# Ledger of designs, part 76: designed miniproteins, single chains, continued (2)

Each design is a single chain, and the fold is of that chain. pLDDT is the mean over its residues in the fold that is shown.

## One batch from the design tools (miniprotein)

Design m6635
Fold by ESMFold2-Fast:
Structure m6635 (fold): chain A 67 residues (1-67)
Amino acid sequence: MEREEKLKKFFEILQKYGPSISDEKLAEELGISVEEVKFLKDVYLNRDPSKLPEELQPIFEELLKKP
């Protein structure tokens, strides 16, 4: 799965289940490590896209605006 697709899937899961979904379940669904899930949750909760690669920052900001 491409990084952009993983980021979109991450937002879909958080919108459906909320940020309280287990890190393990989210890691399994995205095909990434639990550490990567924790990183993405941190970026999401703190709304700090600057920690993402520049190529993903616009995608993150766009997804953050979606319901």
Scores: mean pLDDT 73

Design m6636
Fold by ESMFold2-Fast:
Structure m6636 (fold): chain A 81 residues (1-81)
Amino acid sequence: LEEILKEIERLAKEIEENKDNKEKTKELLSRLGVLAEETGDSAIVRLVFEAIAAFDAEDYETMKKLLEELIRRLRELVEKA
């Protein structure tokens, strides 16, 4: 679990670094979706899929905010473990 959470955080940060590359961001978001489902955490799944929806709507500011919230949630889970 902790390794999956760390990988999700890495991918979220990589999306922020590649924000002008739409195709790369789509690929990274798809990978995030798979990993989010694997965590079994409903909050992580919700945040990732809301970020994907924001990306599809070209609402990059909302996507960024959701990814920041995702990173906060991941850190809370790692701290509790």
Scores: mean pLDDT 78

Design m6637
Fold by ESMFold2-Fast:
Structure m6637 (fold): chain A 98 residues (1-98)
Amino acid sequence: MQEIEELVARAAEELADRLDMSREEKALALAELARRAAEIAERAGDEALARVLRALAEALLALAGVAEPEDEAARRLAEALRNRDLDTIDAVAEELLA
């Protein structure tokens, strides 16, 4: 888990300094971060966290306009992110972690 925390902290600092990036470019960068975090979670044996991070990566790719999510959880997350519906994002994450 510390590897994921370090990865997220580093990416957050880099993205905060990138005021020149579009919303779509930031979503694409966050999708790559989520994909890498999912791989770390899988190697650590945390399959539930890996599922959440994979769904988030697919949702972020959909926000970037790169791909349409095929997973229902990823589709729900993409819609919630577009609508800034934090309650739905939290509910989907809890369901995937359970």
Scores: mean pLDDT 73

Design m6638
Fold by ESMFold2-Fast:
Structure m6638 (fold): chain A 61 residues (1-61)
Amino acid sequence: SVNERIEKAVQTVADYAGLSVDDLIVKIVQGGGYDQLIADLAGVPVQTVTTYLKERAAQLL
């Protein structure tokens, strides 16, 4: 599914950045930085990633 591809891309970027998935999601939603890279890795539009991450961040905050 699209969500599974985004989740794998987020995990990959989190591992690379030395952050937890939750910390990365909050960081991106508050200040940006990895939206396009996650979109490219997941093979989806950046807007799809941004929407997914905002929904996930709302569950964490």
Scores: mean pLDDT 81

Design m6639
Fold by ESMFold2-Fast:
Structure m6639 (fold): chain A 84 residues (1-84)
Amino acid sequence: KSLMEEIMAFLQEVLDRRDELLAEMEKLKVSPTSKERFKEVLDKAQEVVENPEKYSKKEIVEIEMEVGAFVLGVETLKVVAKKQ
């Protein structure tokens, strides 16, 4: 219902798809550095979902922005790769 509930639901959805997204990044030949950065961002998202009270609203939004950017990036790369 709240914006924070929507953000938490989004983070959990991405975490549930972690292995799928990492496999897609591998198939798309994403650099090891970018893949490692995504893993770091997902680890931090996991901490936020487990202990939201330890993070400010600003910190939670910044993590959501980073997670969202990686997810959008993967989807964009899939489109670009399909178009050659």
Scores: mean pLDDT 83

Design m6640
Fold by ESMFold2-Fast:
Structure m6640 (fold): chain A 71 residues (1-71)
Amino acid sequence: SEELKEKYQKEIEELKENFQRTLDRAKAILDAVLGDTPERRELLADIEASTQRQLQNKVEEIKKKYEEELS
């Protein structure tokens, strides 16, 4: 139904926004503490990679729930 579609689309959008806000805060903190250093760049890259993987997993979970509701 359109209601279920809107619900899961909203959940995915809110999840992406929450992850982006968290990442932005992490970037700001790392920049403030470490400045423009190789250590900051390496830690940020690791955080970004980990965050992207977690986001993908959660999005897949939401999509699976939506597919189950349609079945």
Scores: mean pLDDT 83

Design m6641
Fold by ESMFold2-Fast:
Structure m6641 (fold): chain A 66 residues (1-66)
Amino acid sequence: MTRVRLTAKEDFGTDTPAVLAMKKGEVVEGEILKVYSDGDALVRLLSTGEVRLVGLDKVEVEVLEE
């Protein structure tokens, strides 16, 4: 499991339980569970334990722990 910090490059997402929504410059920490071939990833948020889908093209990814 890879622990990461995700920083939003832009405002994205909608208020749905399946997809992560962030504002530009917002930071969340999570664990990457799976990366899909289209560049989407499933991430477990450390603050809530919720699993969300995120487009990796919309975030800066910093690996905190391998």
Scores: mean pLDDT 77

Design m6642
Fold by ESMFold2-Fast:
Structure m6642 (fold): chain A 74 residues (1-74)
Amino acid sequence: SHMQEMQQRAQELLARFTEILDRMVARGWLTPEDAAALLAEFRASLDWAVANQDWEHLEALEHTVRLMEEAVRE
């Protein structure tokens, strides 16, 4: 179903974003406090997208996470 697919993608995206933040903290690019604040903000944005079935917003968040993953790999 559309809802199940959206929830699964949101959960996967949250896990990916958490991994990015963990790596940034490990590299000294972020404090644990800043990482926690960013994670809370990202979770709120994901929850809003799922609640409103906003696929465009979810895809925009996926694009942002992809760019961040590329930046952290380098």
Scores: mean pLDDT 88

Design m6643
Fold by ESMFold2-Fast:
Structure m6643 (fold): chain A 57 residues (1-57)
Amino acid sequence: GVAQVVEMARRAAEKFAAQGRLEAAARFRDLADSIEADPSISVAEAIERLVATAEAI
C-alpha cells in the first residue's frame, strides 16, 4: 500500500545518508513527506514517484 512506498522511500533516504549521498537522501525524504502529506494519493502514483526519484539519482 501507500505506507509501504513511504517506508521504502524512508529506507532509501537512510541508506543514501549512510553512504554520504546527502542530496539523494534528501530527495527520498522529501518524497516520503510529500506522499504522507497527501492521504488521497493512489498506490500507483506513489510507486511512479518512487521510481522517478530513483531514476533521477
Scores: mean pLDDT 86

Design m6644
Fold by ESMFold2-Fast:
Structure m6644 (fold): chain A 69 residues (1-69)
Amino acid sequence: MSGSEAAKKAVEAAKAGDAEAAKKYALQTRDSNGGATGAASGWEAAKVAEEAGKEEARKLAYETMLESQ
């Protein structure tokens, strides 16, 4: 799975209120892309969250970006 796909799944889980699944996919974004590349996937998650217009999704995307450093 690409980091972008994992990031999108994390956002979708956050929108559904499943914080545990959201966290799982956020971490998978980092693991799939290996560190620095995971940071780019965090940005992609933030972009998806912005488009969704959900506060919870945006917060998760920000956390994904931080964890992917």
Scores: mean pLDDT 58

Design m6645
Fold by ESMFold2-Fast:
Structure m6645 (fold): chain A 82 residues (1-82)
Amino acid sequence: MEEEAEKLRKEALQAVRNGDIDTAIELARKAAYLYGLLNDQEKITELRREIARALVQRGETDKILEAMKAIDEGYLEGKKKA
């Protein structure tokens, strides 16, 4: 489960770098869900920072709030299922 969450996190970051922002947001939500199942608050904070930074670097600043909301919702859903 930790390995799957890490894989999804890295895939989300790569999707941002490739300009596939909608895919990146969905992958980040899935990673956040798994971190929620693990109750890993440090990893969710790092995921939020990494995705926001990657979006800024790509010039997709208008997508930051949407991505943060998706990450937060995924994490909370995972915590409810744990």
Scores: mean pLDDT 85

Design m6646
Fold by ESMFold2-Fast:
Structure m6646 (fold): chain A 65 residues (1-65)
Amino acid sequence: MVNIREEAEKTAREALEAGASPEEATEKVAKLVAPKLQEAGMSPEHAEQLARKEAAEIVEELLKE
């Protein structure tokens, strides 16, 4: 699967709809995205940092209404 953004957005939306906090949604999305970044050649630590940053942006966008 290639469209990480779509999968991340769906995961964040489902978590938020289930009553998860923005922080919980961000962590769940980051755990989904980090392995994909590792497959692209990033170290586990770097992938986790970048995944958390991207996850936070997705969650913030979903909360804008």
Scores: mean pLDDT 78

Design m6647
Fold by ESMFold2-Fast:
Structure m6647 (fold): chain A 80 residues (1-80)
Amino acid sequence: MITEEIKELLIKKLTEFILEYLQSDDEEDAKEKAEALVKEILKESKGDIEKALEILKERFPEEEVKKKIEEIIKEALEES
């Protein structure tokens, strides 16, 4: 189950990913995109982590991006 702490960690990690991997120079834009993604995933997954992971992989079909997203989610879970 995705807790509020895990949600906040996911937003943080996804913001870092967008800034670093996608070479975004706009931290606010990256954070807004991360928040929007997490909100939509939580809504569609109903708080199920496994379902959230599948949704993220479907949204990012590139293999290298999928691997990074999976890593981010696992790191967020491990830090909680």
Scores: mean pLDDT 67

Design m6648
Fold by ESMFold2-Fast:
Structure m6648 (fold): chain A 73 residues (1-73)
Amino acid sequence: SSAVERAVALLRELGVPEEEIRASLPAIEALIARYQAQGRDEAAFLEAVRRAYELSQQLRVPLRDVLRLAARE
């Protein structure tokens, strides 16, 4: 989807390796599906992706794990 494509572009701009982006795709797709179900807009979704990246860097945990947690709530 276009929202997933924008999230991927954002992560590339932030310097996330392609293999890590690829590993994170299922979690990104789950997150956008959750946000759409909650009536939240794409800007909120992209902000959540950015914050997940920042949190992954601060805590030194994989981005995919932070995104998976965000998608469950």
Scores: mean pLDDT 86

Design m6649
Fold by ESMFold2-Fast:
Structure m6649 (fold): chain A 76 residues (1-76)
Amino acid sequence: HMEEAKKLEEEINATPDSDLDKRAELDVKLAIEYDKIGDHIKATAYYMRALADYVAAGKPEEANELIKKATEEIKK
């Protein structure tokens, strides 16, 4: 999980700021990996970044789903 999170962080750093769809996808993957290792604070942070990216990309349905996931992480 930590190794996968590191690979995803490297991929995000290589992704252009204008590629909001790719950035949102990678942020969701990072949130899932941090959640798997019990780092709920980082998982929530990456869900919030993905939320912002999906909103900017014009995908409010995906954004709404991420809000629900992030609130569940806070309660764990």
Scores: mean pLDDT 75

Design m6650
Fold by ESMFold2-Fast:
Structure m6650 (fold): chain A 95 residues (1-95)
Amino acid sequence: GKLTITLNLVKGGKKEAYDEVMAAVEHLKTSGERAGIEVTVEEKELDTEKYADFIKENIDEIAKKNIEKLREAGKKAVESEKSEEIHVEVTAGVE
């Protein structure tokens, strides 16, 4: 299978929580390559003051939910057919 990860990056969040999400992404890339899965990461910057405030207030919950989404997407990609693409979007900018 293929796994496409879209990272919506918002400025003003807690660095530690962003680092945890990025570590989970790198783990999926490394593990996916070993399992024969193509992992693609697309980064988007969301630079709106309203999202920065939301991230600051909810950063630990957002990081936990994003890490869980990444883990679930990785499992689905491993279980999927080689021609199937699994898409996952993470961070507070996902609507």
Scores: mean pLDDT 68

Design m6651
Fold by ESMFold2-Fast:
Structure m6651 (fold): chain A 104 residues (1-104)
Amino acid sequence: DIAGLIEEYARAVEARDYESALAYTRRIADRMLAETTHLSPEEKEARRAAILAGWERSLREHPEESTALGALLQLFYIAQTLGAQGVADVVLARLEELGLPPSV
């Protein structure tokens, strides 16, 4: 359940549980990349590695910015950049529940 993964990811980020946050990021990235039809297996692995490296860096260097809202906004941006509309829609629904308007 992608909605459950996104919820647990946001919770892990707020808890400063970097290991769990990165584990959920891996699973969410895999779901995003499964929606892409134009990337080769090598390109998908490169994108997956870049997503994980970027998140690990963000969580370790800027822990003070680690909020559920911030984490979800970054996931939404990544999903849109990859063209993973299904994941993007689920993240947007969660952002709306947290009080973010549909148009950012």
Scores: mean pLDDT 74

Design m6652
Fold by ESMFold2-Fast:
Structure m6652 (fold): chain A 94 residues (1-94)
Amino acid sequence: SLEERIQQLLQEANQLALQAGQLYGIASTMETLGFDEAARMVEAQYPGEEGERLRQLLLEGARDPDAFLAQLRAEADQLQQQADQLRQEAQSLS
């Protein structure tokens, strides 16, 4: 069960890190290429319900781009911190 717990922590950490990377990527695209290009990137890379959710967030964010970029980065930072904490916990169990 210890090996299973370590694997579960690492899997959850990897999922959170992937989500953080997605939000950083969207924020970077918005900052460098604008909202329309970020929306096209989301449509191309994130099909289905997740892509639709992200597109809706982009449309809402277009009203205050600076605040929205700050929010995306803050959320990405939080997800990355959670991933790092889970990796540290897994390492402490090894």
Scores: mean pLDDT 81

Design m6653
Fold by ESMFold2-Fast:
Structure m6653 (fold): chain A 100 residues (1-100)
Amino acid sequence: SEEEKKEILELLIFKVKDAAEKAIEEIKKGNMEQAKQIVKDTAEDVVKTLKELGYDEAAEKVKELAKETLERLEKASPEEAIELIKEWEKEVIKILEEVK
C-alpha cells in the first residue's frame, strides 16, 4: 500500500514533467490555448489521483496553483508563459514530493 502510493506519486511527477515540456513546446509554436489545456488536464488528473490516495490537502494546493497559473497565462507574453510553466512544474513536484 505505502510502496504502491509512492510509485503512483512518482508516475504523477513524471506526468507533470512531460506536461510542462509539451506545454512549453506549444507556447513556442504560438499555441497558448493548447498549452493552457495541457496544464488544466494535467492538474485535473493529479488532483483526482491525490484525492483517491487520500491526500486531500495536497490536491487542494495543486488545484489552487493550477487556477492561479492559468489566470496568469491569460496575460503573459510567450517568454513569461514559459517561465510560468516552469514555476508551475516546480511547485507541483514540490507538493508531490512532500507527501511521498
Scores: mean pLDDT 90

Design m6654
Fold by ESMFold2-Fast:
Structure m6654 (fold): chain A 94 residues (1-94)
Amino acid sequence: DTFLEKGKEAYKNKDYDTATFWYGLAGRAGSAEAYLLLGKIYEENGFYDMAIKWYKKAGDLGSAEAYRNLADLLEKQGKTEEAEKWRKKADEIE
């Protein structure tokens, strides 16, 4: 909770380095939302391989949205079969 809130405040202030630090700590404490938001920062900055990594971790912690974001990135990369597998995992969580 505290780490996630600190990360959100830093993100609102466009302090992405501080946001990624706090989201990393919140994710390690079990926050699927924190890893989802961390993946979004990397995606917004064009670091798609890092975004994929964090979305997978968020999905593994129970974020169906993160698995869908992972699938959307894979589909944009032409990895349609891989994307379908992650969409099925997201449907199983929701």
Scores: mean pLDDT 88

Design m6655
Fold by ESMFold2-Fast:
Structure m6655 (fold): chain A 93 residues (1-93)
Amino acid sequence: MTALDRAYEVAGAIAREAIRDPDVESVDVRIEETPEGVVVTATVRLKTTDEERGRKTGERLREAALRAGADRVEVEVDPEKGTVTVRAFVARA
Protein backbone atom coordinates (compact mmCIF):
# COMPACT_ATOMS: atom_id res chain seq x y z
CA MET A 1 0.00 0.00 0.00
CA THR A 2 1.43 3.41 -0.96
CA ALA A 3 1.58 6.38 1.45
CA LEU A 4 -1.13 8.06 -0.67
CA ASP A 5 -3.41 4.97 -0.40
CA ARG A 6 -2.96 4.99 3.40
CA ALA A 7 -3.63 8.75 3.47
CA TYR A 8 -6.98 8.23 1.70
CA GLU A 9 -7.88 5.55 4.30
CA VAL A 10 -6.92 8.02 7.09
CA ALA A 11 -9.00 10.81 5.49
CA GLY A 12 -12.01 8.48 5.19
CA ALA A 13 -11.66 7.32 8.82
CA ILE A 14 -11.55 10.93 10.09
CA ALA A 15 -14.59 11.92 8.00
CA ARG A 16 -16.63 8.87 9.11
CA GLU A 17 -15.82 9.47 12.80
CA ALA A 18 -16.61 13.21 12.52
CA ILE A 19 -20.03 12.54 10.88
CA ARG A 20 -21.02 10.37 13.90
CA ASP A 21 -20.47 13.32 16.29
CA PRO A 22 -23.68 15.36 16.92
CA ASP A 23 -21.49 18.41 17.75
CA VAL A 24 -19.92 18.44 14.26
CA GLU A 25 -21.41 20.91 11.76
CA SER A 26 -18.97 20.42 8.85
CA VAL A 27 -15.70 18.73 7.87
CA ASP A 28 -13.22 19.92 5.24
CA VAL A 29 -10.45 17.45 4.33
CA ARG A 30 -7.27 18.31 2.39
CA ILE A 31 -4.63 15.82 1.25
CA GLU A 32 -1.16 17.08 0.31
CA GLU A 33 1.89 15.13 -0.87
CA THR A 34 5.30 16.18 0.47
CA PRO A 35 8.79 14.69 -0.07
CA GLU A 36 8.54 13.05 3.40
CA GLY A 37 5.06 11.56 2.89
CA VAL A 38 1.43 12.65 2.81
CA VAL A 39 -0.33 15.14 5.10
CA VAL A 40 -4.09 14.86 5.71
CA THR A 41 -5.58 18.06 7.19
CA ALA A 42 -9.16 17.90 8.45
CA THR A 43 -10.82 21.14 9.58
CA VAL A 44 -13.89 20.32 11.67
CA ARG A 45 -16.42 23.04 12.49
CA LEU A 46 -18.34 22.41 15.69
CA LYS A 47 -21.86 23.55 16.68
CA THR A 48 -20.35 24.47 20.08
CA THR A 49 -17.48 26.66 21.36
CA ASP A 50 -17.04 24.48 24.49
CA GLU A 51 -13.30 23.72 24.80
CA GLU A 52 -13.83 20.37 26.59
CA ARG A 53 -16.21 19.13 23.87
CA GLY A 54 -13.70 20.27 21.23
CA ARG A 55 -10.93 18.35 23.01
CA LYS A 56 -13.05 15.17 23.17
CA THR A 57 -13.90 15.43 19.46
CA GLY A 58 -10.22 16.02 18.61
CA GLU A 59 -9.10 13.02 20.69
CA ARG A 60 -11.66 10.73 19.02
CA LEU A 61 -10.54 11.89 15.55
CA ARG A 62 -6.86 11.40 16.54
CA GLU A 63 -7.62 7.79 17.56
CA ALA A 64 -9.51 7.15 14.29
CA ALA A 65 -6.58 8.50 12.23
CA LEU A 66 -4.02 6.38 14.12
CA ARG A 67 -6.16 3.23 13.75
CA ALA A 68 -6.40 3.91 9.99
CA GLY A 69 -2.59 3.99 9.65
CA ALA A 70 -1.42 7.55 10.37
CA ASP A 71 2.15 7.60 11.72
CA ARG A 72 1.68 10.90 13.61
CA VAL A 73 -1.35 13.05 14.43
CA GLU A 74 -1.53 16.66 15.64
CA VAL A 75 -4.76 18.20 16.98
CA GLU A 76 -5.47 21.93 17.43
CA VAL A 77 -8.64 23.11 19.20
CA ASP A 78 -9.78 26.72 18.64
CA PRO A 79 -12.81 27.32 20.92
CA GLU A 80 -13.22 30.95 19.77
CA LYS A 81 -13.77 29.79 16.17
CA GLY A 82 -15.47 26.53 17.19
CA THR A 83 -12.98 24.52 15.12
CA VAL A 84 -10.83 21.42 15.57
CA THR A 85 -7.95 20.95 13.11
CA VAL A 86 -6.50 17.43 12.76
CA ARG A 87 -3.22 16.95 10.87
CA ALA A 88 -2.33 13.33 10.16
CA PHE A 89 1.07 12.38 8.74
CA VAL A 90 1.65 9.26 6.63
CA ALA A 91 5.37 8.62 6.09
CA ARG A 92 6.86 7.24 2.90
CA ALA A 93 8.31 3.79 3.60
Scores: mean pLDDT 84

Design m6656
Fold by ESMFold2-Fast:
Structure m6656 (fold): chain A 100 residues (1-100)
Amino acid sequence: STDESVQRMMYVGRLVTDALRSNDPQIAHRRVQQIGQVHSGFRDISDTLTPEQVFDHMRWMAPGILQRMQNMYRHRTPPQQRSRMQQVIRDLRDVIDRIQ
């Protein structure tokens, strides 16, 4: 359902934000492993890369994840989820701006 897709995207966004905000490769690796449970691409990342490489890779991927979340917010986010999605988008943007 649309609600399930939005909830999954918010889950991914929160974990990416936490990984980058931590500035800790071990925490970032654990967060990417959690994302990997619902997204096979992230599972491959956590299985093949070191914690330090995972952190660098997440820094590289984060702008693309932010763009996908913004597109979902504009086109597919139900009214009752908009405030929560907007908060996740703001938190992710703030972290990206801090680590540039």
Scores: mean pLDDT 84

Design m6657
Fold by ESMFold2-Fast:
Structure m6657 (fold): chain A 77 residues (1-77)
Amino acid sequence: SAAVLALGALGVAVGRLAVRVATTRAGVIAGIAGALLGIGAIVEAELQPDASAAAEARLIREAVNGIVVGILGILLS
């Protein structure tokens, strides 16, 4: 859960940075999508406190995908 929260928070931070530096609509959309994926991973982790290893791995993947989308938002800016 700590890993999901840390990666989710990083995804939100990267998404916010992407929105802040975006000069294109694509950059803003990708930044928002990255932040939403990070928030979704955090919320889902909190709603599933007794998550199996498989569920935790899925949430980590979701958070990592949020970070990747946020980075793409920065690159599109």
Scores: mean pLDDT 74

Design m6658
Fold by ESMFold2-Fast:
Structure m6658 (fold): chain A 85 residues (1-85)
Amino acid sequence: DIEERIKELLKEFFQLLKEHAPELLDELTEDDLKVLSTLDPLLLANFVLSVIRKLEEEGILTPELREKLEGIKRELEELAKEVES
């Protein structure tokens, strides 16, 4: 199920942030939490992209973390295409 897969991807995403950039979790705005609560895979993919960019700009994005976050983003984008079909 698409919703269950989205929740699994979000769990993995938050686990990666807790491990590598816990400060970003404290910076989540009310609007960010609204986006996360929609379980909209396109909005979530864009949110993951914004996090990747922030980590890269702050110089804390390791190659392993980048690959894992980009993997989550790609899966969310694929789920978004499936929903629109």
Scores: mean pLDDT 80

Design m6659
Fold by ESMFold2-Fast:
Structure m6659 (fold): chain A 76 residues (1-76)
Amino acid sequence: KDKITKEAQALADDFQYLLDKGLKKNRDKLDEYRRTYENLVKSKDQITDQSLEGFMNSKRFQEGKKLADQGLKELK
């Protein structure tokens, strides 16, 4: 549980950083993913471990991570 919430918080922070730096590409998707991961962290005590594991293994979570990695590379 803690590992998943830390990964979600790190991704939310990465997306916020990309938005703050003015990354133009995929801005709507960056904001959508930031909100998704922030909500996951805020609701961590109300979510079952099974639901958190399912989310971490979802295509959505993997797509978010790839989008963050791509945005960070574009800023270098």
Scores: mean pLDDT 71

Design m6660
Fold by ESMFold2-Fast:
Structure m6660 (fold): chain A 79 residues (1-79)
Amino acid sequence: VEELARETLAKVEELAARMAEALGEDVAQQFRDSASGQIRALAEAGDLEGVEKMKRIVDEAMANIDEAIAEAKALLAEA
């Protein structure tokens, strides 16, 4: 589970870098902190299924980064 968590965290960093270019560093940092915190908590609990779910979510976001950016902009408007 720890290795899968490390791989997922690396993908979160890559996605956050893409978000920083489009939405700015503050938004990217909020996403990075939230996603990384969740993944670490799941890994510490030994929740392999939870980490696998997070990896799938990040993989889907990477594949659909333009849609992910649009969703983030909508959420920011509501915050």
Scores: mean pLDDT 74

Design m6661
Fold by ESMFold2-Fast:
Structure m6661 (fold): chain A 78 residues (1-78)
Amino acid sequence: SLSQGELDAEVLLALGEIYFAIGNIDEKRGNKEAALESYEKAIELFQQVVDNPDASPELVEQAKKLIEEAKKRIEELK
């Protein structure tokens, strides 16, 4: 069974992945501003996973990798 904190971390990761995917779609469509907003929201959500003391090491590692990927996308869009 998952603690509430573990469940919250999993939900935050999933929401972050959704925003990251939206950012990728908007980037491919040329919607630069919308892509930036979605990537920034994804990073915020992934950071909450990293900062959650109940998050598993695997979940934290995944979130950190996704933060770095989203940051790379943002830098390429500037």
Scores: mean pLDDT 87

Design m6662
Fold by ESMFold2-Fast:
Structure m6662 (fold): chain A 67 residues (1-67)
Amino acid sequence: GNEEIERLGDEVQRKAVRLYLQGKYEEAIEVLKEGIKRLSKLKGEKVEEVIDGLRKGIEQLEELAKQ
């Protein structure tokens, strides 16, 4: 259900943040991409919202990696 979708999104985002704080931007981006793939296999009204949040995280990390 939606709680599982939100929990998966939070778990993925937390893992990506830990990698980001270690300067591992490419690994953090890969964690977010894998999370999106896992979420896209689930059905629920919150899937799109959580995926959009993870996509925003990827964009932020890609901008940081360009510097």
Scores: mean pLDDT 82

Design m6663
Fold by ESMFold2-Fast:
Structure m6663 (fold): chain A 66 residues (1-66)
Amino acid sequence: SQEELMKELLERTREIMKKIKETGDYSSGHAQLQQLFDEARENLSPEDFAKLRKEVLKIVTEMEKS
């Protein structure tokens, strides 16, 4: 389902951000986030993609502040 896919993509976002913080590998992390958005564009409706993008940006912002 799209709900299950969104949950998976948000969990993958947290793991990518965690690895960036642990390794300092921003280049690899940014490439992985781009792949995640490409997968989301292909598999989600425009409305669900907009929701995912908002939640991803929220995760990124929260993890950058910690």
Scores: mean pLDDT 81

Design m6664
Fold by ESMFold2-Fast:
Structure m6664 (fold): chain A 67 residues (1-67)
Amino acid sequence: AKEDLATELKALTNDEIDTVGAYFGITNFQIADAVERRNIIINQFNAGYIDDATLEAAIKQVKADQA
């Protein structure tokens, strides 16, 4: 569900959010503080900029790559 996906995004670290954003080219448009990049990326996903299935796959990939 979209609400579950939004909650999962909020639970990611700043580094994980940057990685997910880079997957879609979002972070490449904004070189700002990590907190500000996080807010921009989350707002873009909440606005439905990215398809839910594609976003879910990216989150799973980022989590799989975590040490």
Scores: mean pLDDT 69

Design m6665
Fold by ESMFold2-Fast:
Structure m6665 (fold): chain A 71 residues (1-71)
Amino acid sequence: SLLPELVEKARELAKQVEENPDLDKALTLYHLIQQDPSLERLLPLLFRYLGRAFEALGLHEWAARAYELAE
């Protein structure tokens, strides 16, 4: 499990990723979620962001897969 400070940081990063998408922040959030099961509720948000990012790049197959993981 993550330290409480890192859990708080992960929740802050989730809000930042939703408001101002940033791939480095999304990747950091993903690594934090993998270390603490209590943060798994943030995975749908992360994968929705990745789906949107892939769509913007024209990577429709990758976007579809990310959206599947968000459900």
Scores: mean pLDDT 74

Design m6666
Fold by ESMFold2-Fast:
Structure m6666 (fold): chain A 55 residues (1-55)
Amino acid sequence: MSKEEEIEFLKRQLEALREALARYRTSTDPNDKAFAALLEDEIARVEKKIEELEK
């Protein structure tokens, strides 16, 4: 897989994660709030990986 294909794939994952985070943040369920925190960590990880690949 090329770096360009991997970056595109990660950007699509980032969009999906951000949409999921927005939905979970509006929930009143404390389990969903905990899951939102995990999604924030995953978003940060994906963003860092994209930055490393774009060097």
Scores: mean pLDDT 81

Design m6667
Fold by ESMFold2-Fast:
Structure m6667 (fold): chain A 60 residues (1-60)
Amino acid sequence: SLRDEVARLVGERLGLSPEQAEGVANAFVSVGSDERALRVVARALGVPFERLLDALRPFL
C-alpha cells in the first residue's frame, strides 16, 4: 500500500524507528503535501523540513 511504501522509504532515508516511520506514513496519507502539517511532523521527528520533503519526493 502507499502507506507501507512511505513508511519503508522514509524510515530508511531518515533513520526512523518503525513507530516513527508509521506515524509519518499515516500523517502523509491523511494530509498529503500540506506544508504546515508536514512541518509539524518534521519538528516532532527532529529533522529539517527539507529532509522530510526530499524523502517524500517520490510520493509528491
Scores: mean pLDDT 82

Design m6668
Fold by ESMFold2-Fast:
Structure m6668 (fold): chain A 69 residues (1-69)
Amino acid sequence: DRDEIIAEMRELLREAEADPRVPESFIRFIRGNLRNIEEGYYDIKTARNIVEGIRVALELLRREAERNA
């Protein structure tokens, strides 16, 4: 369901914005993808893949920030 995907994406965006270790460029990337999903540019399968990719990337970014601190 697109609404569930949008809700999950908004939660990921909220988590990213709350974390000072997350680059502004990545926050903008999440916002852009959220907008594209909301505007219907992606089918449901593609939207789910994007959300999953962002979740994984956010985890990796946090780990990389810890390594370089």
Scores: mean pLDDT 82

Design m6669
Fold by ESMFold2-Fast:
Structure m6669 (fold): chain A 93 residues (1-93)
Amino acid sequence: VSREQLEKEITDGLTLISISVADITAKRGKTREAAEFLLKQYEKNPDNTKIGRKAIELAKESGDKELLERLKEVAEKAGDKELAEEAEKAIKE
């Protein structure tokens, strides 16, 4: 196994755990807090588009436009145009 593959597997595992924690938090009625948790993870690792996308999804469900605007800024700075457009679309709803 290459070091790069091992690091990817570890990152994918941590991503899955973060998303699972957020899903459990949202199920407890704390959807905004779950989105905020994932936003912080995404800010630390802006290459992790899976965390960013899940954060947008939960922020949209919570109706927090400020959180969506912050997610859009992180995605734009990361160069993820598709994710930035998804956040902007959610803000306009």
Scores: mean pLDDT 82

Design m6670
Fold by ESMFold2-Fast:
Parts: sequence; structure tokens; C-alpha cells
Structure m6670 (fold): chain A 81 residues (1-81)
Amino acid sequence: SMEEEIERLTKSLLQLIDQMRAAGASAEQIALAVRHEADVLLEEGVPVEAVVRILERVRSTETDPALAAAIDAYIAELRAR
């Protein structure tokens, strides 16, 4: 189901964020990686509304205000498309 796919992809992005943070990546580097992963999903035909839901779930667990703000800005860009 789309709901199960959203959960799976959300967990994958959270794991990517954790791995990059553990490797010493900046909030800017992590935000760029999250954006690139979301763009790949869009290229693969995942609906914009599903990608937005994935990013909102990632955002809801994010404790870094700089990364949170970058994700919020990208969600706004996707909603304007």
C-alpha cells in the first residue's frame, strides 16, 4: 500500500540522516541529500503528495532546527509545484 511505502521510505530517510550526522555532515549537506533522495522519488513517479507526507514525517522527528527549517522550505517548494 502507499501508506506502507511512505513508512518504509520515511525510515530510509531517517537512517540516511542518522548515518550522515554520525559521519560529521553539516545540516546543509544533510538537507541537500534529503532533497536529492526526494527528487529521485519524484523521478520514479512517486506522487508529490506522498513525497510531502514522507518529508513531514521526517520533519516531525528532527531535533536540529537548521535541518528542520531546510525541510520545511523544501516542502513549501513542492506544494507550490
Scores: mean pLDDT 88

